# Ledger of designs, part 14: designed miniproteins, single chains, continued (5)

Each design is a single chain, and the fold is of that chain. pLDDT is the mean over its residues in the fold that is shown.

## One batch from the design tools (miniprotein)

Design m16454
Fold by ESMFold2-Fast:
Order: sequence, then structure tokens, then C-alpha cells
Structure m16454 (fold): chain A 95 residues (1-95)
Amino acid sequence: SMAEAQKKIKEGEEKFREAKRLALELGSNSAEPPSGELAKRAIELLEESIKLYQEVLDNYDLDPATKKKLEEKIKEAEALIALIRRVAGPQLAAL
């Protein structure tokens, strides 16, 4: 149902917002290396957000504007994952 699609979009948006908060926290103290645990959690939340958006795209007939917005959100999440992996690579590899 469209209500289920909207619920999944909202859940994905909440996970994306939390991931962005954690990503900002990773950069908040330039005197110390980034936390591998925070980086891992941010990536997990972004991957969960992407999965929710992809499930909506795959299973529901969406208007073109909503489809484009979800595709753009997925690309933004993927770009943020790549950035976190670049910044916190050594700390992530140590986990």
C-alpha cells in the first residue's frame, strides 16, 4: 500500500538523518583519529536507508518526482558511505 511505502520512506529518512549526525561527530575533533565504531554505525544506517528506499522503488508504483527523489537520496547515501570509508578507512579495517 502507499501508506506502507510512506512508512518505509520515513524510516529511511530517519536512518539517513542519524547517519549524517554520526558523520558530523566523526569530524568534530580534528586532533584525534575518527572513531571506527561511529564510522561503522553510520555506514550501517546508510546501508539500511538505501535498502528501504530501494524496496520502495522496486515494489511500489511511484510518481516520477518521488522516484527521482528516492534515487537522489540513494546516490547521496552511497556518496556519504564512500566518504566515511575514505576518512575512517584504517579505523574500519581495525574492527
Scores: mean pLDDT 86

Design m16455
Fold by ESMFold2-Fast:
Structure m16455 (fold): chain A 87 residues (1-87)
Amino acid sequence: MTDEEVETVSAVLGISREEAREILEAPSEEETLRLLARAFGVDVQTLLEAVRELEAASAEGKLPESEASRLLLALLEEIAARVKALE
């Protein structure tokens, strides 16, 4: 994991670098989802549904249907754009 990834996540989510690092270094996918849910202020179940909807939409080439999926997609695009800009 790079320091730039930690700084990007911290800036995008409005959390501390320590919290961003905890999310990125989480020992399991379940723990990563729990930490992301806390950062977004949503339930783990809502975030999990959003992730699954994005995976399905990506496979089918269609747009996400739920507000949570759209929010997660927008945030992931923002993170990706910032990481790309740091290259």
Scores: mean pLDDT 64

Design m16456
Fold by ESMFold2-Fast:
Structure m16456 (fold): chain A 78 residues (1-78)
Amino acid sequence: MLEEAEKLKEEGEKYKALAKKLFQEGQDLLRSKGTSAKAEAGQLFFEGKRYEQIANGKYGEAEELFKEYQEKKEKELA
C-alpha cells in the first residue's frame, strides 16, 4: 500500500513535468511562428491538459492509499 502510493506520486510528478513541457512548447511555438502555428500549439496545450489530468488522478489515488495505510496501522496498534 505505502509503496504503491509512493509509486503513484512519482508517476504523478512525471506526468506533471510532461504537461509543463508541452505547455511550454506550445507557448514557444506561438512566440516563434505566431498564428500560423495556432492549431499545432493548440494540440500541444490539449495534450498538456490531458497529462495534467492524469497527474491529478495519480495524486488522488496516492492520497487514498496513504489514508488506507494509516487506517491499517491504527488498527494494528489497537
Scores: mean pLDDT 80

Design m16457
Fold by ESMFold2-Fast:
Structure m16457 (fold): chain A 55 residues (1-55)
Amino acid sequence: SRDEKIDRLADAMVAETEKTVTLSEEERQELREGARAVLRTLSDEVLDQLLELLE
């Protein structure tokens, strides 16, 4: 589903950030929620292209 794509991309963005910096639980949640909010504004076509970059 669209929500599954958004969650997968948001989780990947958090994981990528955590390679460089250590996030608190609150910072992790804020980053994930922010990423999800931005990703929800994107078309399914763009979300699919972003998922291809992760694979």
Scores: mean pLDDT 83

Design m16458
Fold by ESMFold2-Fast:
Formats: C-alpha cells, sequence, structure tokens
Structure m16458 (fold): chain A 78 residues (1-78)
C-alpha cells in the first residue's frame, strides 16, 4: 500500500514535469516508459495506482494549461 502510493506520487510528478518541459508526445512516451519500469520492478497493483495518479495529474495539468493559455491570449490580445 505505501509502496504503491509512493510510486503513484512519483509517476504523477514525473509526468507533470515532463509536460511542463517537453512536448505532449515526448511527455507521453516518457510516462509510458516510467510506468513500464514501475510495472517491471513492482506488482500490477503498484502499476495500476501509478497509472491512476498519472491520469489525474495529466487531467489537472491540461485544465490548468488551458486556463493559463486563455489568460495569456487575452492579455496579448488586449
Amino acid sequence: MEEARKKAEEAAKFLREALETLSELEANKLAKEKLDEIAAEGTGEIAEEALKAMQEAYDEYQAEAEEAAKRQAELEAA
């Protein structure tokens, strides 16, 4: 349980940082590689928790990025 939570938190943070630094295509590739590493070293339960955490982080990041982009566009258009 604790190991699954820790891996999930690390995977989510890793995806978020990749999305901030890289293109979405590259970030998704790195996220898949990270999840594969977690699955290879842990159990399916750990990998499932990591996947859920990454999906939540991705959704949150996309919502924040969309709001930031709209705000930036309004400032530049004004």
Scores: mean pLDDT 73

Design m16459
Fold by ESMFold2-Fast:
Structure m16459 (fold): chain A 87 residues (1-87)
Amino acid sequence: MTAEVLAANAAALAEDEALVAAVKAALATGDPAVRERIERAIVEAEATLVKAAVEASLARREGKEEEARRILEEARRRVDAILAEAL
C-alpha cells in the first residue's frame, strides 16, 4: 500500500486530528518498519470497526439502541488506541 493510501485510511478511521498528523509524520520518515507497523494497525482497526458494526446492528434488531451506541463508541476508542500504538 502507498504512504498516501495509508494516510487517507488513517484519516478515515481516526477522529483525533493530532493522531492523523502523527501517522502522516511517521510515514514521511520513509522507514519501512514504521510503514509496515502502520499498515498492520490500519488492517486491525478496519476489522475492529467491521465487527463493531455487525454487533451494533444485532443490538439494534433487539431494540437495544443504547447498547449499539456503546459498542460503536468503544470501537472508536479501540481504533484510536491501535493507531497510536503503531507510532
Scores: mean pLDDT 82

Design m16460
Fold by ESMFold2-Fast:
Structure m16460 (fold): chain A 62 residues (1-62)
Amino acid sequence: SSMIQKLEQQRQDLVKQRDQVDKQIAKANPKDKLTIAKLLAVRTVLDSGIYVLDNIIARLRS
């Protein structure tokens, strides 16, 4: 359905944002604890969004 397609697109956008955050974490100075903590917090928010979308998509496919 068009609703599922829209949700899949939103999920892909969040995955792309998470991949960029993961690259920033990989490039961060491992001794810069504050920067790493901030990036991990952003990643947690993105992962939560992906999880919510996965649950909605699964229910719509059922």
Scores: mean pLDDT 89

Design m16461
Fold by ESMFold2-Fast:
Structure m16461 (fold): chain A 57 residues (1-57)
Amino acid sequence: KVEEAAEILRKARETLEEKRDELSEETIQNLMQMEKQELLDAGFSEEEVREAERIVE
């Protein structure tokens, strides 16, 4: 569901932004890409992940 994917991505982004001073932007970008891939692997559709990303941004 889009809302569940959005919540997962929002939580991941909030955690990474809290550590922004400790992490490079490249590391944050790579970790966010991994979170999206894990959602796809967990059975979310590409459309659900895309909509979730749009909601979080």
Scores: mean pLDDT 77

Design m16462
Fold by ESMFold2-Fast:
Structure m16462 (fold): chain A 73 residues (1-73)
Amino acid sequence: MDKKEVEEYAKEKGYKIVKMYESDEEVVVEVEGDGKVYTARATREVAPSLMEALEAALHGAEQAAASREAARA
């Protein structure tokens, strides 16, 4: 799958890819944003591509940010 698309998607969301790899058994994407690292690790049946693993990692990051925003507002 296109590593460039994965990198650009993370960058557009304000994150930097720290680690990214794909194997026959699993995919792993680790991103850094707002001084925190988020890791998504899934079997290929759950996340068949790096993009889906990245989306899972970013979803976790966005949930954390949304919880903080809701607590302030």
Scores: mean pLDDT 69

Design m16463
Fold by ESMFold2-Fast:
Formats: C-alpha cells, sequence, structure tokens
Structure m16463 (fold): chain A 78 residues (1-78)
C-alpha cells in the first residue's frame, strides 16, 4: 500500500540520518531531517489514509526514530 511504502521510506531516511550523524556530516543530517519532516506532514495531511492507520504508522516511525536518536546520543556521550 502507499502507506506501507511511505512508512518504509521514512524508516530508511531515519537510518540515513543516523549514518550521517555517525559520519559527522551535520549538513546532510539536517537535510535528511527536513525531508523526514516534509514526508511526515504529507502523511498527516493525506485524506485518503484512515486516521487510525496514520496514528499507528506515525507512532511506529516516531518510536523507531527516538530509539535510533538515543543510540547515537549514547555513542556520542561515551
Amino acid sequence: SKLEEKKKELLALVDQAVEALRAGDLERAQAIEAEIRKLVDELKNDPSVPEEEKEKALKEITEYAVKRAREVYEELLA
């Protein structure tokens, strides 16, 4: 489905942002973060996707992003 494709794309972008942060490429990380925000807003504003499915997908993406960000933060503090 379009929702599953968009979710998969967002998860891949989160991984790319993490890779950029590990490489010290802050400019690339910021650009990817902007793209993530854009795609999240597009998903939130898509009237063809049921609200329950949007909420579930956004929660899963957010939880994944928070987990990945925490891992990078812990690596940087070590």
Scores: mean pLDDT 83

Design m16464
Fold by ESMFold2-Fast:
Structure m16464 (fold): chain A 84 residues (1-84)
Amino acid sequence: GPSAAELEAYRLFVKGEIYYRKKDYKKAAEYFEKAAALVPDTPLGAQAYRLLGQAYEKLGDYDKARQYYAQSQRLEAAAQERLA
C-alpha cells in the first residue's frame, strides 16, 4: 500500500484542489507546495507541481508558474527514463 508520506501528500493535495475550486489560489498553492515537498519524485509530486504552476498563473506570478511547470516536466521526463 502507499507510504505514510504518500497518504499525507494525497490529503494535502486534495485540500489544495478544494481551495483551487474556491478560487483561493494562494491557499491552493500552499497545500500543493506541501504535497510536492513530501513526495517530490513521484507522479503525485509531478501533478502537484503542475497545479502549483496553474495556481501561480491565477495569482499573476508567471515566473513562479514557469518554474513549477518546468519542475513538473522534469519529473515526468525522469519517470519516462526509469521505464526505458
Scores: mean pLDDT 86

Design m16465
Fold by ESMFold2-Fast:
Structure m16465 (fold): chain A 100 residues (1-100)
Amino acid sequence: SAARQAAASVGLERAIGELALRSIEETLREAYASKSKEEAKKILEDMRKRAPEEYQPAVEAAGELLLKGASLEEAIKAARELVEQTTRRRAAASVAAINA
């Protein structure tokens, strides 16, 4: 049961991370397609406010890269790396909480 609970927790955290990354990627594409840096900044700030606290660093880092003129691909890569790091940390915490 402990192994099944651990696997289920890891699977859930991966699913949450994938949904978070998809939302961030869509917002980054919208910001990148915007007609001004002011519009892009507003889109990114709105996303940051709506993002769960643990995923806010991914939004902030990727947003900063876009606002500094980095490519969309570089911004998405930075977001993915931070989302994967957060997902791994959360999965490890979930497994550690299953005391069996």
Scores: mean pLDDT 82

Design m16466
Fold by ESMFold2-Fast:
Structure m16466 (fold): chain A 67 residues (1-67)
Amino acid sequence: MEFREIFDRRLLELLEEAKREHPEKAEDLEHVREVYEAGAGELSDEQAALFDELAERAKRRAEEELE
């Protein structure tokens, strides 16, 4: 399985987990998901920070899965 496929799966799982843990951020997290899946669109600075945090966590989980 390619790293990208594992990363994509882990990122989507983390987005859904974050929406459950922080319902107040659900709209921002959903917008991040839509932009990521489309590969196009603009994120606010706050949304970009959320994406960066989740992407780093997804990368770590994907790397651990491949070890």
Scores: mean pLDDT 78

Design m16467
Fold by ESMFold2-Fast:
Structure m16467 (fold): chain A 72 residues (1-72)
Amino acid sequence: MVTVAFTANAPSKATEKQVQEVVESYGGRLRTFDSNDKLTIVVAEVPEDKVQDLQKALEKIAGVKLTLTRLR
């Protein structure tokens, strides 16, 4: 498991519940979800080999392009 942040300077179209379900479907755990009219932040623990697939899935449901930052 690695801890990653996915961020955008735009609101998410997805709810926290939808984000949590997608994260869990990739074998991860949602640690933080925050979205408002200006930003989206998702912090999750995820299997290292699933990070890219999770990013694409989250971009699809949130309707935004996400920036990946690896946390330690």
Scores: mean pLDDT 86

Design m16468
Fold by ESMFold2-Fast:
Structure m16468 (fold): chain A 74 residues (1-74)
Amino acid sequence: MTIEEARKKAKEVLELAKESTPEMREEAENAVERILAALDVAEEAGLSKESLDKLAEAGIKELEEVKKKIEEAK
C-alpha cells in the first residue's frame, strides 16, 4: 500500500461523510485528520518507504472500517 492510496481513500471517506449524519461526519473527519497527520509526521521524519507503506496500509484499513460505519448510518 502507498501513501497516495491512503490519501485517496481519505478523500473518498470524507466525500461519503458529507452526505451522512453529523455524528458520522465528525467521526470520519477525526479519523482522516489523525491518519493523514501520522503519515505527514512520518514523511517529515524521513521514515523508510517500507515503514511509510506499512503506516499507509494500517490507515487504509481504519478508513475502510469508517466507510462501513457511514454505509450503515444511511
Scores: mean pLDDT 80

Design m16469
Fold by ESMFold2-Fast:
Structure m16469 (fold): chain A 70 residues (1-70)
Amino acid sequence: MLEIEKEAFRVSAEVILRRADKELPPEAQKEVRELIDEALARVEKAKSPEEVSQIALEFSKKVMEIKEKA
């Protein structure tokens, strides 16, 4: 089921990026894009569904921090 978890994260990241492009100022958009690139690289290297879930949770928390500062 690892590939399903990786695909679910990729879809979630795309949704987050689209929302950031509409809702956040340009500097915050850049931070979100950088976090997405980092998280996607980590997800591609992930060896278990649990690892993908942990990466997704950490990513979501960081995105929320950026939104709170913007």
Scores: mean pLDDT 82

Design m16470
Fold by ESMFold2-Fast:
Structure m16470 (fold): chain A 72 residues (1-72)
Amino acid sequence: MLSLEELEKFMEGAVDEMVKALEEGELSEEQVKEAIEGLRKYAATLDPEHKEIVLKKIKEMEERAKEILEKQ
C-alpha cells in the first residue's frame, strides 16, 4: 500500500506525463477522458484520505488537459 506521500508523488508524476504526452500529440481527448474515468474508479476503491489526494490530482489533470486541448 502506498503512503499518502508516495501516492501524492506518484500522482504528480502521472499529471506531468499526461501533460507532456498531450503537448507532444501522443494523447487524444478521448484517451484523456478514458484515463480520468479509470482514475475516478480507482479513487472509489480507496480510503477517504487516499481518495482525497487522487480526486484533487484528477481535477488538476482535467484543468491542464482542457488548457492544452483548447489550443488545438
Scores: mean pLDDT 79

Design m16471
Fold by ESMFold2-Fast:
Structure m16471 (fold): chain A 83 residues (1-83)
Amino acid sequence: EEEKLIEEYKKKVLDILQRAVAEGRPLSEEERKEVRRNIRLIAYLKNKTIQEVADELLKEVPDPRAQALLREIAKTIEENIKK
């Protein structure tokens, strides 16, 4: 069950990144929220850090533009650390 959810969340992230790259545009605020949410859900289900999940997703993304978008989003997740 959890493995199927992880694959679904991964597909959502990859689809959003690929669509933005194909259209030659930055991610919208809603797309940025969805990517952050799906990465957090993957991290929770796999009992891994956000950075570990981002590194795994980067290996599945051959396009350097999509990789750049993913790295930018991973940095924004760190901003949600309570001070």
Scores: mean pLDDT 78

Design m16472
Fold by ESMFold2-Fast:
Structure m16472 (fold): chain A 100 residues (1-100)
Amino acid sequence: MELTEEEKAKIAKIIGDTLLQVLEHRDDVDEVVRILEEAKKYLEENVSITEEIKQAFDRALEAARAGRVDETVDILIDILSKILGVPKEELKAWLEERRD
């Protein structure tokens, strides 16, 4: 990704927080869509994102609107994996460790 380390950290935090909220509300499609729309607005207003990240986030939002929340989760994990340079499996393990 053609981002500075500071930009990567900011984007990773926003998307990570968004992913955790989506997982908490996974059975509520309307809430998931609202969370994603607010996160997208915040990203566009507060951080510099690449066109690739923007398009991936748009795909996640469309999947959520169609009720495909599991696809949305996978897309968000993929974005985080690429930004952080960490394999998807390591991110999935990290997310599981954060569950009560």
Scores: mean pLDDT 79

Design m16473
Fold by ESMFold2-Fast:
Structure m16473 (fold): chain A 72 residues (1-72)
Amino acid sequence: SSLKEAAEQLREKAKQLEEEGKKLIAEGQALLASPDADKKKANELLLTGEVLLGLAGIASGVANILLKKASS
């Protein structure tokens, strides 16, 4: 069904957002490990990563709703 295809596409986008978010968080944490760390840059990476993880969670939730609707 079209709802199943939409849900699968949304899950794929959610996975991409999650991977990008995790990468940015790791980069921000690595910067903070240095005593000469650019704390502003590190915090921007951490915040952006957390936003991407939040968006991935929303996209996954919507995809699950669409899949349940398609199976009913």
Scores: mean pLDDT 87

Design m16474
Fold by ESMFold2-Fast:
Structure m16474 (fold): chain A 74 residues (1-74)
Amino acid sequence: VTDEQAVKSAVEQAKINIKKAKEAIKNGQLSTAKLYVKQARDMANQALLLDPDNEEAKKLLEEAYKLEEQIKKL
């Protein structure tokens, strides 16, 4: 309802999608992993639009980009 709740929700969704992306990579499901990485990146960016100083969202965005690069090298 509040911007603070929206930021917390977006950060939580980004974390969930990062975990799912890592699981998909372990299972060799690269197309599925790419989808979860995209969703994690979108959610982290949404959190940063509402709270540009959110360190957790910045770290999640960096992790999503690292996973995207990892998938490209596989």
Scores: mean pLDDT 86

Design m16475
Fold by ESMFold2-Fast:
Structure m16475 (fold): chain A 68 residues (1-68)
Amino acid sequence: EIVIQLLVSTSTPVEEIVKRAVEKMREAGVYDEEVIKEVEKLVRKAAEFYKKNLPEGTTAPLVIVVPE
């Protein structure tokens, strides 16, 4: 099971956070396009949730469990 951990700032654009997560997936050896697409959805949703519910400039850990 592949787990990706990111430290995310609410000041960082959502697309930048998604890009960083995809880079981490590829570093971990995940090249399945369907898996990458699902993780992009999860990361985008989590980043949007953080920006909506946390103050500006908040840094929070984001933990992603890659589906098999």
Scores: mean pLDDT 77

Design m16476
Fold by ESMFold2-Fast:
Structure m16476 (fold): chain A 67 residues (1-67)
Amino acid sequence: MTEEVVERIRAAKNAEEATEILRDASDEQIIAAAPVLRERFTVEEQRYIADSLPPAKGRLLRAALGL
């Protein structure tokens, strides 16, 4: 569920764990996670997460983050 993914992102220890969580996430879950990623991670780490996802999901996350 969307809430489960958002909660896992809040609990993620680092950008690498956040990336792993988002790899299997739906488009809706990625969009919902973007505000939490902006709160927890630097712009550099946000770019790293987006670039580490499959291209379609990475582009979606970059758009949601305003990158």
Scores: mean pLDDT 84

Design m16477
Fold by ESMFold2-Fast:
Structure m16477 (fold): chain A 63 residues (1-63)
Amino acid sequence: SKEAEELAKKGAEAKAAGDYAAYARYGGKLSVVSGDPAWGYAGAALALEGGDEEAAREALEMA
């Protein structure tokens, strides 16, 4: 869907900027919109590597 495409684009931009908390939150939202939990899991993994446990938890709860 268009919403999934926009979330994927925003997530990719956040990841490129090193904003892993935003990447995780966009990934979690994308998992809800697309029905694919892999997006939330990927976001959570990177947020944990960056030390942001809260962003990782939010992404996993949405997945």
Scores: mean pLDDT 82

Design m16478
Fold by ESMFold2-Fast:
Structure m16478 (fold): chain A 62 residues (1-62)
Amino acid sequence: STQDQVDEVRRRMDDLSDQYSRYRRRYRDTGDPSDRQRQDQVMDQIRGVQRQYGQLVSQVQS
């Protein structure tokens, strides 16, 4: 169901937010460009999940 898909997206968002926080802190502590790149990769995944959520909401409202 659409609700199950929304719940899955919300869980993925929570997981990605935790990952982003860990890499952000790691980059702050290390200054290593590789940690910055991992942080950016997680942010791109967050944006992807946000787009998916928007599409699901639009489908329900249309």
Scores: mean pLDDT 81

Design m16479
Fold by ESMFold2-Fast:
Structure m16479 (fold): chain A 80 residues (1-80)
Amino acid sequence: MSIEELIQKGLALAEAGEFEKALEYLKEAEALAEKSGSPEDLQKVADAYEIAGAIARKAGKYELADELFARAAEIRAKLK
């Protein structure tokens, strides 16, 4: 499964409220992006965590949303 496929599945699960499974797919995408060393792949994963954070916030999961936004920021910091 590609990074793009993992992100798509993860975000679809987040929209469905299946956050545990969503995070599993996003973590796999992050691991692949880190292994590839591609800034473009890391940026895609950071964007996915930010979108997942927005979905979590809409669902009233504020603590999870904060964690996801922090994860996106951490990944983006690696690109600097």
Scores: mean pLDDT 87

Design m16480
Fold by ESMFold2-Fast:
Structure m16480 (fold): chain A 79 residues (1-79)
Amino acid sequence: SEELIELVEELKRKIEAGDWEGAREIVQEIRKKFGDTPETIELEITMAMMELMLWNGVPEEEIREKALKQLEEILEKLK
């Protein structure tokens, strides 16, 4: 879906900016629009992973690198 791809691109922009609150909002919006699919579940898992890493004091740059890698894999599945 073009709309899902655009929302994942917006999610990537939020993560690149270090806007973790905005990233959570985009994931919630995706879930509300598309429901539970393998791809939206992977996005929720990725977001939960980022939140857990933030809570454990992992450097934001390391979290960003890992999150962007996971999002790239999800985007490849959407093509």
Scores: mean pLDDT 85

Design m16481
Fold by ESMFold2-Fast:
Structure m16481 (fold): chain A 98 residues (1-98)
Amino acid sequence: AEEAARLLLEAARLLEEAAALTPDPEAAAVLRALADAAREIAELVRAGKLLLASVTAGLLGAELSIHQQLYDLSPEARALVEEALRLIKEAQRLLNEA
């Protein structure tokens, strides 16, 4: 469970970095909102709410995939978002095995 929380916090950090590299204020604001969501899910993990954390991590991953298609990000920002998505999916996998 603690590993899933760490992966979600690392995903939040990568999304914040992607937002900083994104000159479109709307696209950057969405990435920051998704980073905040990842931190909230990490708190659910730490509170022992593993089923809710797993479901919300899945929803976060789906939302991130949709927004990545909606915004034209730089290659560097896109790589950070893709790595964040990978970490979110791994966190969900670990939560489903707990």
Scores: mean pLDDT 86

Design m16482
Fold by ESMFold2-Fast:
Order: C-alpha cells, then structure tokens, then sequence
Structure m16482 (fold): chain A 68 residues (1-68)
C-alpha cells in the first residue's frame, strides 16, 4: 500500500531506497502514485536523493517503452 511505502521511506536508510524491491514498486506504480512517492522522498531525504531515484526510474521506463 502507499502507506507501507511511505513508512519504508521514513525508516529505511537512504541506500535501501536503491533496492530491487523499492525500484520495482515504483516501476509498477502509476504516474500519480510515483510522483507522490518521489515527493515524499524529497521531503524526507532531500531533493538530491529524489532526483537520483527519478533518473533511474525514467531511464528504466524509457528502455521498456522502446522494447514494448
């Protein structure tokens, strides 16, 4: 759930947000849910962390779009 993901962001160290589980959850989320989660990362851990995660997700989505 969205609440479980937000709790994960609050309790996990920054490096844990790069885990396969968290990245997979973001990739499976719709655009609105993904934006909400990234905004929560920005508010909790700062803009730089949020921007890095967004860059990874955007790159993975672009690769999937070209192959699908």
Amino acid sequence: SMEEMKEYIEKAPEHNLYTIKFIDMLLKSDEAERKELLKYVEETLGKEVADQIKTVIDSMLAIKAKRG
Scores: mean pLDDT 73

Design m16483
Fold by ESMFold2-Fast:
Structure m16483 (fold): chain A 88 residues (1-88)
Amino acid sequence: GEIIKLIEEAIEVVNDESLTETQMITTVGLLMAGVYYLAKVEYPELVPIVDEGIKKVSKLIKEKASREEISKVFEEMREKVEETLKKL
């Protein structure tokens, strides 16, 4: 899966210390939009999982949470997506 690859790319971007906070937030936002779009078009069953994850990440970004906290939400999203895809 492409959805799993995009989530893994988001985790890498969040943990990339060479990126400024603005660059990280912008890139993560684009990756989240891509994940949501692919879920909606190809795997509608993933939409609730992706929507919940995006809401959690958006809240953490607004609260200026650590990159570690943001990364953990994407890791949780990846695990739930993998579990759901195994049942499809």
Scores: mean pLDDT 87

Design m16484
Fold by ESMFold2-Fast:
Structure m16484 (fold): chain A 58 residues (1-58)
Amino acid sequence: MSREELAERAFRLAAEGALRAMEEEGLDAKTAQKVGLREAARRLGVSVGTLRRLGRES
């Protein structure tokens, strides 16, 4: 997976995770965003810090 593909995939997975957390757990948007980002990192096998860096450069 290229860096660009990883960034796009991570953003999608993080958004889906955040939406699910808001719907199932009733979390606010800021907390849900952190949950989604962590789940995306876990699914892609990278660190949350790596995804944050990719998001800033994409």
Scores: mean pLDDT 74

Design m16485
Fold by ESMFold2-Fast:
Structure m16485 (fold): chain A 92 residues (1-92)
Amino acid sequence: MEEELRALKERALRAVYEGYEAAAKGNTEEAIAHFREAKRYFEELARLAEEAGDKEMAEAARKAAKDAEEVIKLLEDPEKAKEIGKAYLESK
């Protein structure tokens, strides 16, 4: 179970990273796809963490899934999508 939770967390974080990189390049559809994948991994992580009794990880994963959903909504707005990509590049 710990190995499965770690794998899901790593996949979710990689999807978030790839989503921001795609947004920075102006590849909005690609960015949305990556954040949808991240949301799915975080939702699965939350479910498994809750089953394992790790309430802290479950809550953190649910918040991360909600954050990914909010980023998807912003990316669906062309003007906000540009702002997200720029903010990511400036935060490096």
Scores: mean pLDDT 81

Design m16486
Fold by ESMFold2-Fast:
Structure m16486 (fold): chain A 82 residues (1-82)
Amino acid sequence: SADYDQLLLAATLGMLGAGANYARQNPSLAPHADRLRAVARQAQTMSASQARALGRRALRQMSPELADRLQAEMDAALAAAL
């Protein structure tokens, strides 16, 4: 549904924002902050499922461990909202 797609996109953008904030706090990861921000802008121009797939890939390229944690938090938040 449109409502679910909006929630999924919002959750994906939140996850990307958290990843970008983490990267900004770490000098070695600073280039990933700009990349994640660019990915967040691109995600707003595509379907929610495509945005989720793109966001997951971008986060895993920076840190698989952080990506898995943020994904779990997002899935828990979506389950609670639905």
Scores: mean pLDDT 83

Design m16487
Fold by ESMFold2-Fast:
Structure m16487 (fold): chain A 93 residues (1-93)
Amino acid sequence: MKKERAEKLVAEGKKKMKEGMKALGAGKYEEARKKFEEALELFEEADSLVPDPKAVAEAYHALGQVYYAMGKDEEADKYFEKAEEYLKKAEKM
């Protein structure tokens, strides 16, 4: 059950990531931010059930891209830093 639940959460998160990327490409930064935050929440829940820090890192990186596109470099840097933390965690697994 935990593996199946994690897989469903990852699938929903990937859908939110795709919607967020489409919004980002269209210049809809607030919509993109909201979608990537929703994806992050889904990936963090999935990671808590079955470790998948790489998916969490991808969501943090996407948030960094949105904040950078909005000209919020300080916020973007914080999200990119969190993405790197989760990538390092994935490498140690």
Scores: mean pLDDT 86

Design m16488
Fold by ESMFold2-Fast:
Structure m16488 (fold): chain A 67 residues (1-67)
Amino acid sequence: MEELIERARELLRESNKLSDKALAGDPSKLKEALKLSQEALDLAVESGDPVLEVAAASNLAAIKSLL
């Protein structure tokens, strides 16, 4: 459980870095950010942490809005 939470947080961090790079002028990073965001949400749901699940779902929605 704790390992799933840590991994989900790591994936969210990487997804955010990639989306920031996309907004800064590299839109090719959006597809990679989307993939990591989807993986983070799956792990957040599996972890059972509702706060992390909401954070991951919000991140995924934000990235999808940029596509």
Scores: mean pLDDT 82

Design m16489
Fold by ESMFold2-Fast:
Structure m16489 (fold): chain A 88 residues (1-88)
Amino acid sequence: MKEEKAAELEERARKLYEEARRIAERAETEDLSEEERKKLLKEAVRLSGEAHKLKAEAEGLRKGDEKLAEEGVKKAEEILKKALEEID
């Protein structure tokens, strides 16, 4: 059933968001070199991007709206690109 698949994708997205948050927190709280901090922040941003894509797919499945899923994925990619550029 689409609702079960959507719930599974939402749970995977939630776990990725939590992992990204933990990595970002470590980048801010640990005594790291600038290079190490940037590496962790980029990793957190990539995980957040993947979470956004999974969430968009889940929402599209729930509503049967392919356009909604496409817009969500596109927004996630734009957010990821901008965040990675800001870290450099």
Scores: mean pLDDT 79

Design m16490
Fold by ESMFold2-Fast:
Structure m16490 (fold): chain A 56 residues (1-56)
Amino acid sequence: MLYQTTKDWTDKGGHVVKKGEKLRAQRELPDGRILALVLSTGVPVGVPKEALEQIA
């Protein structure tokens, strides 16, 4: 499943994901965030569901 960020997000590990980034969802984390791969960088990040919109 393909997602897009609805806002800029920085995770607790310091990874910055800009608004409009395309992400491939991998799994849901125990804290309710989605673990997803940033398609432009190849970096896995944990993003809250409210910062994501499903696009494909």
Scores: mean pLDDT 77

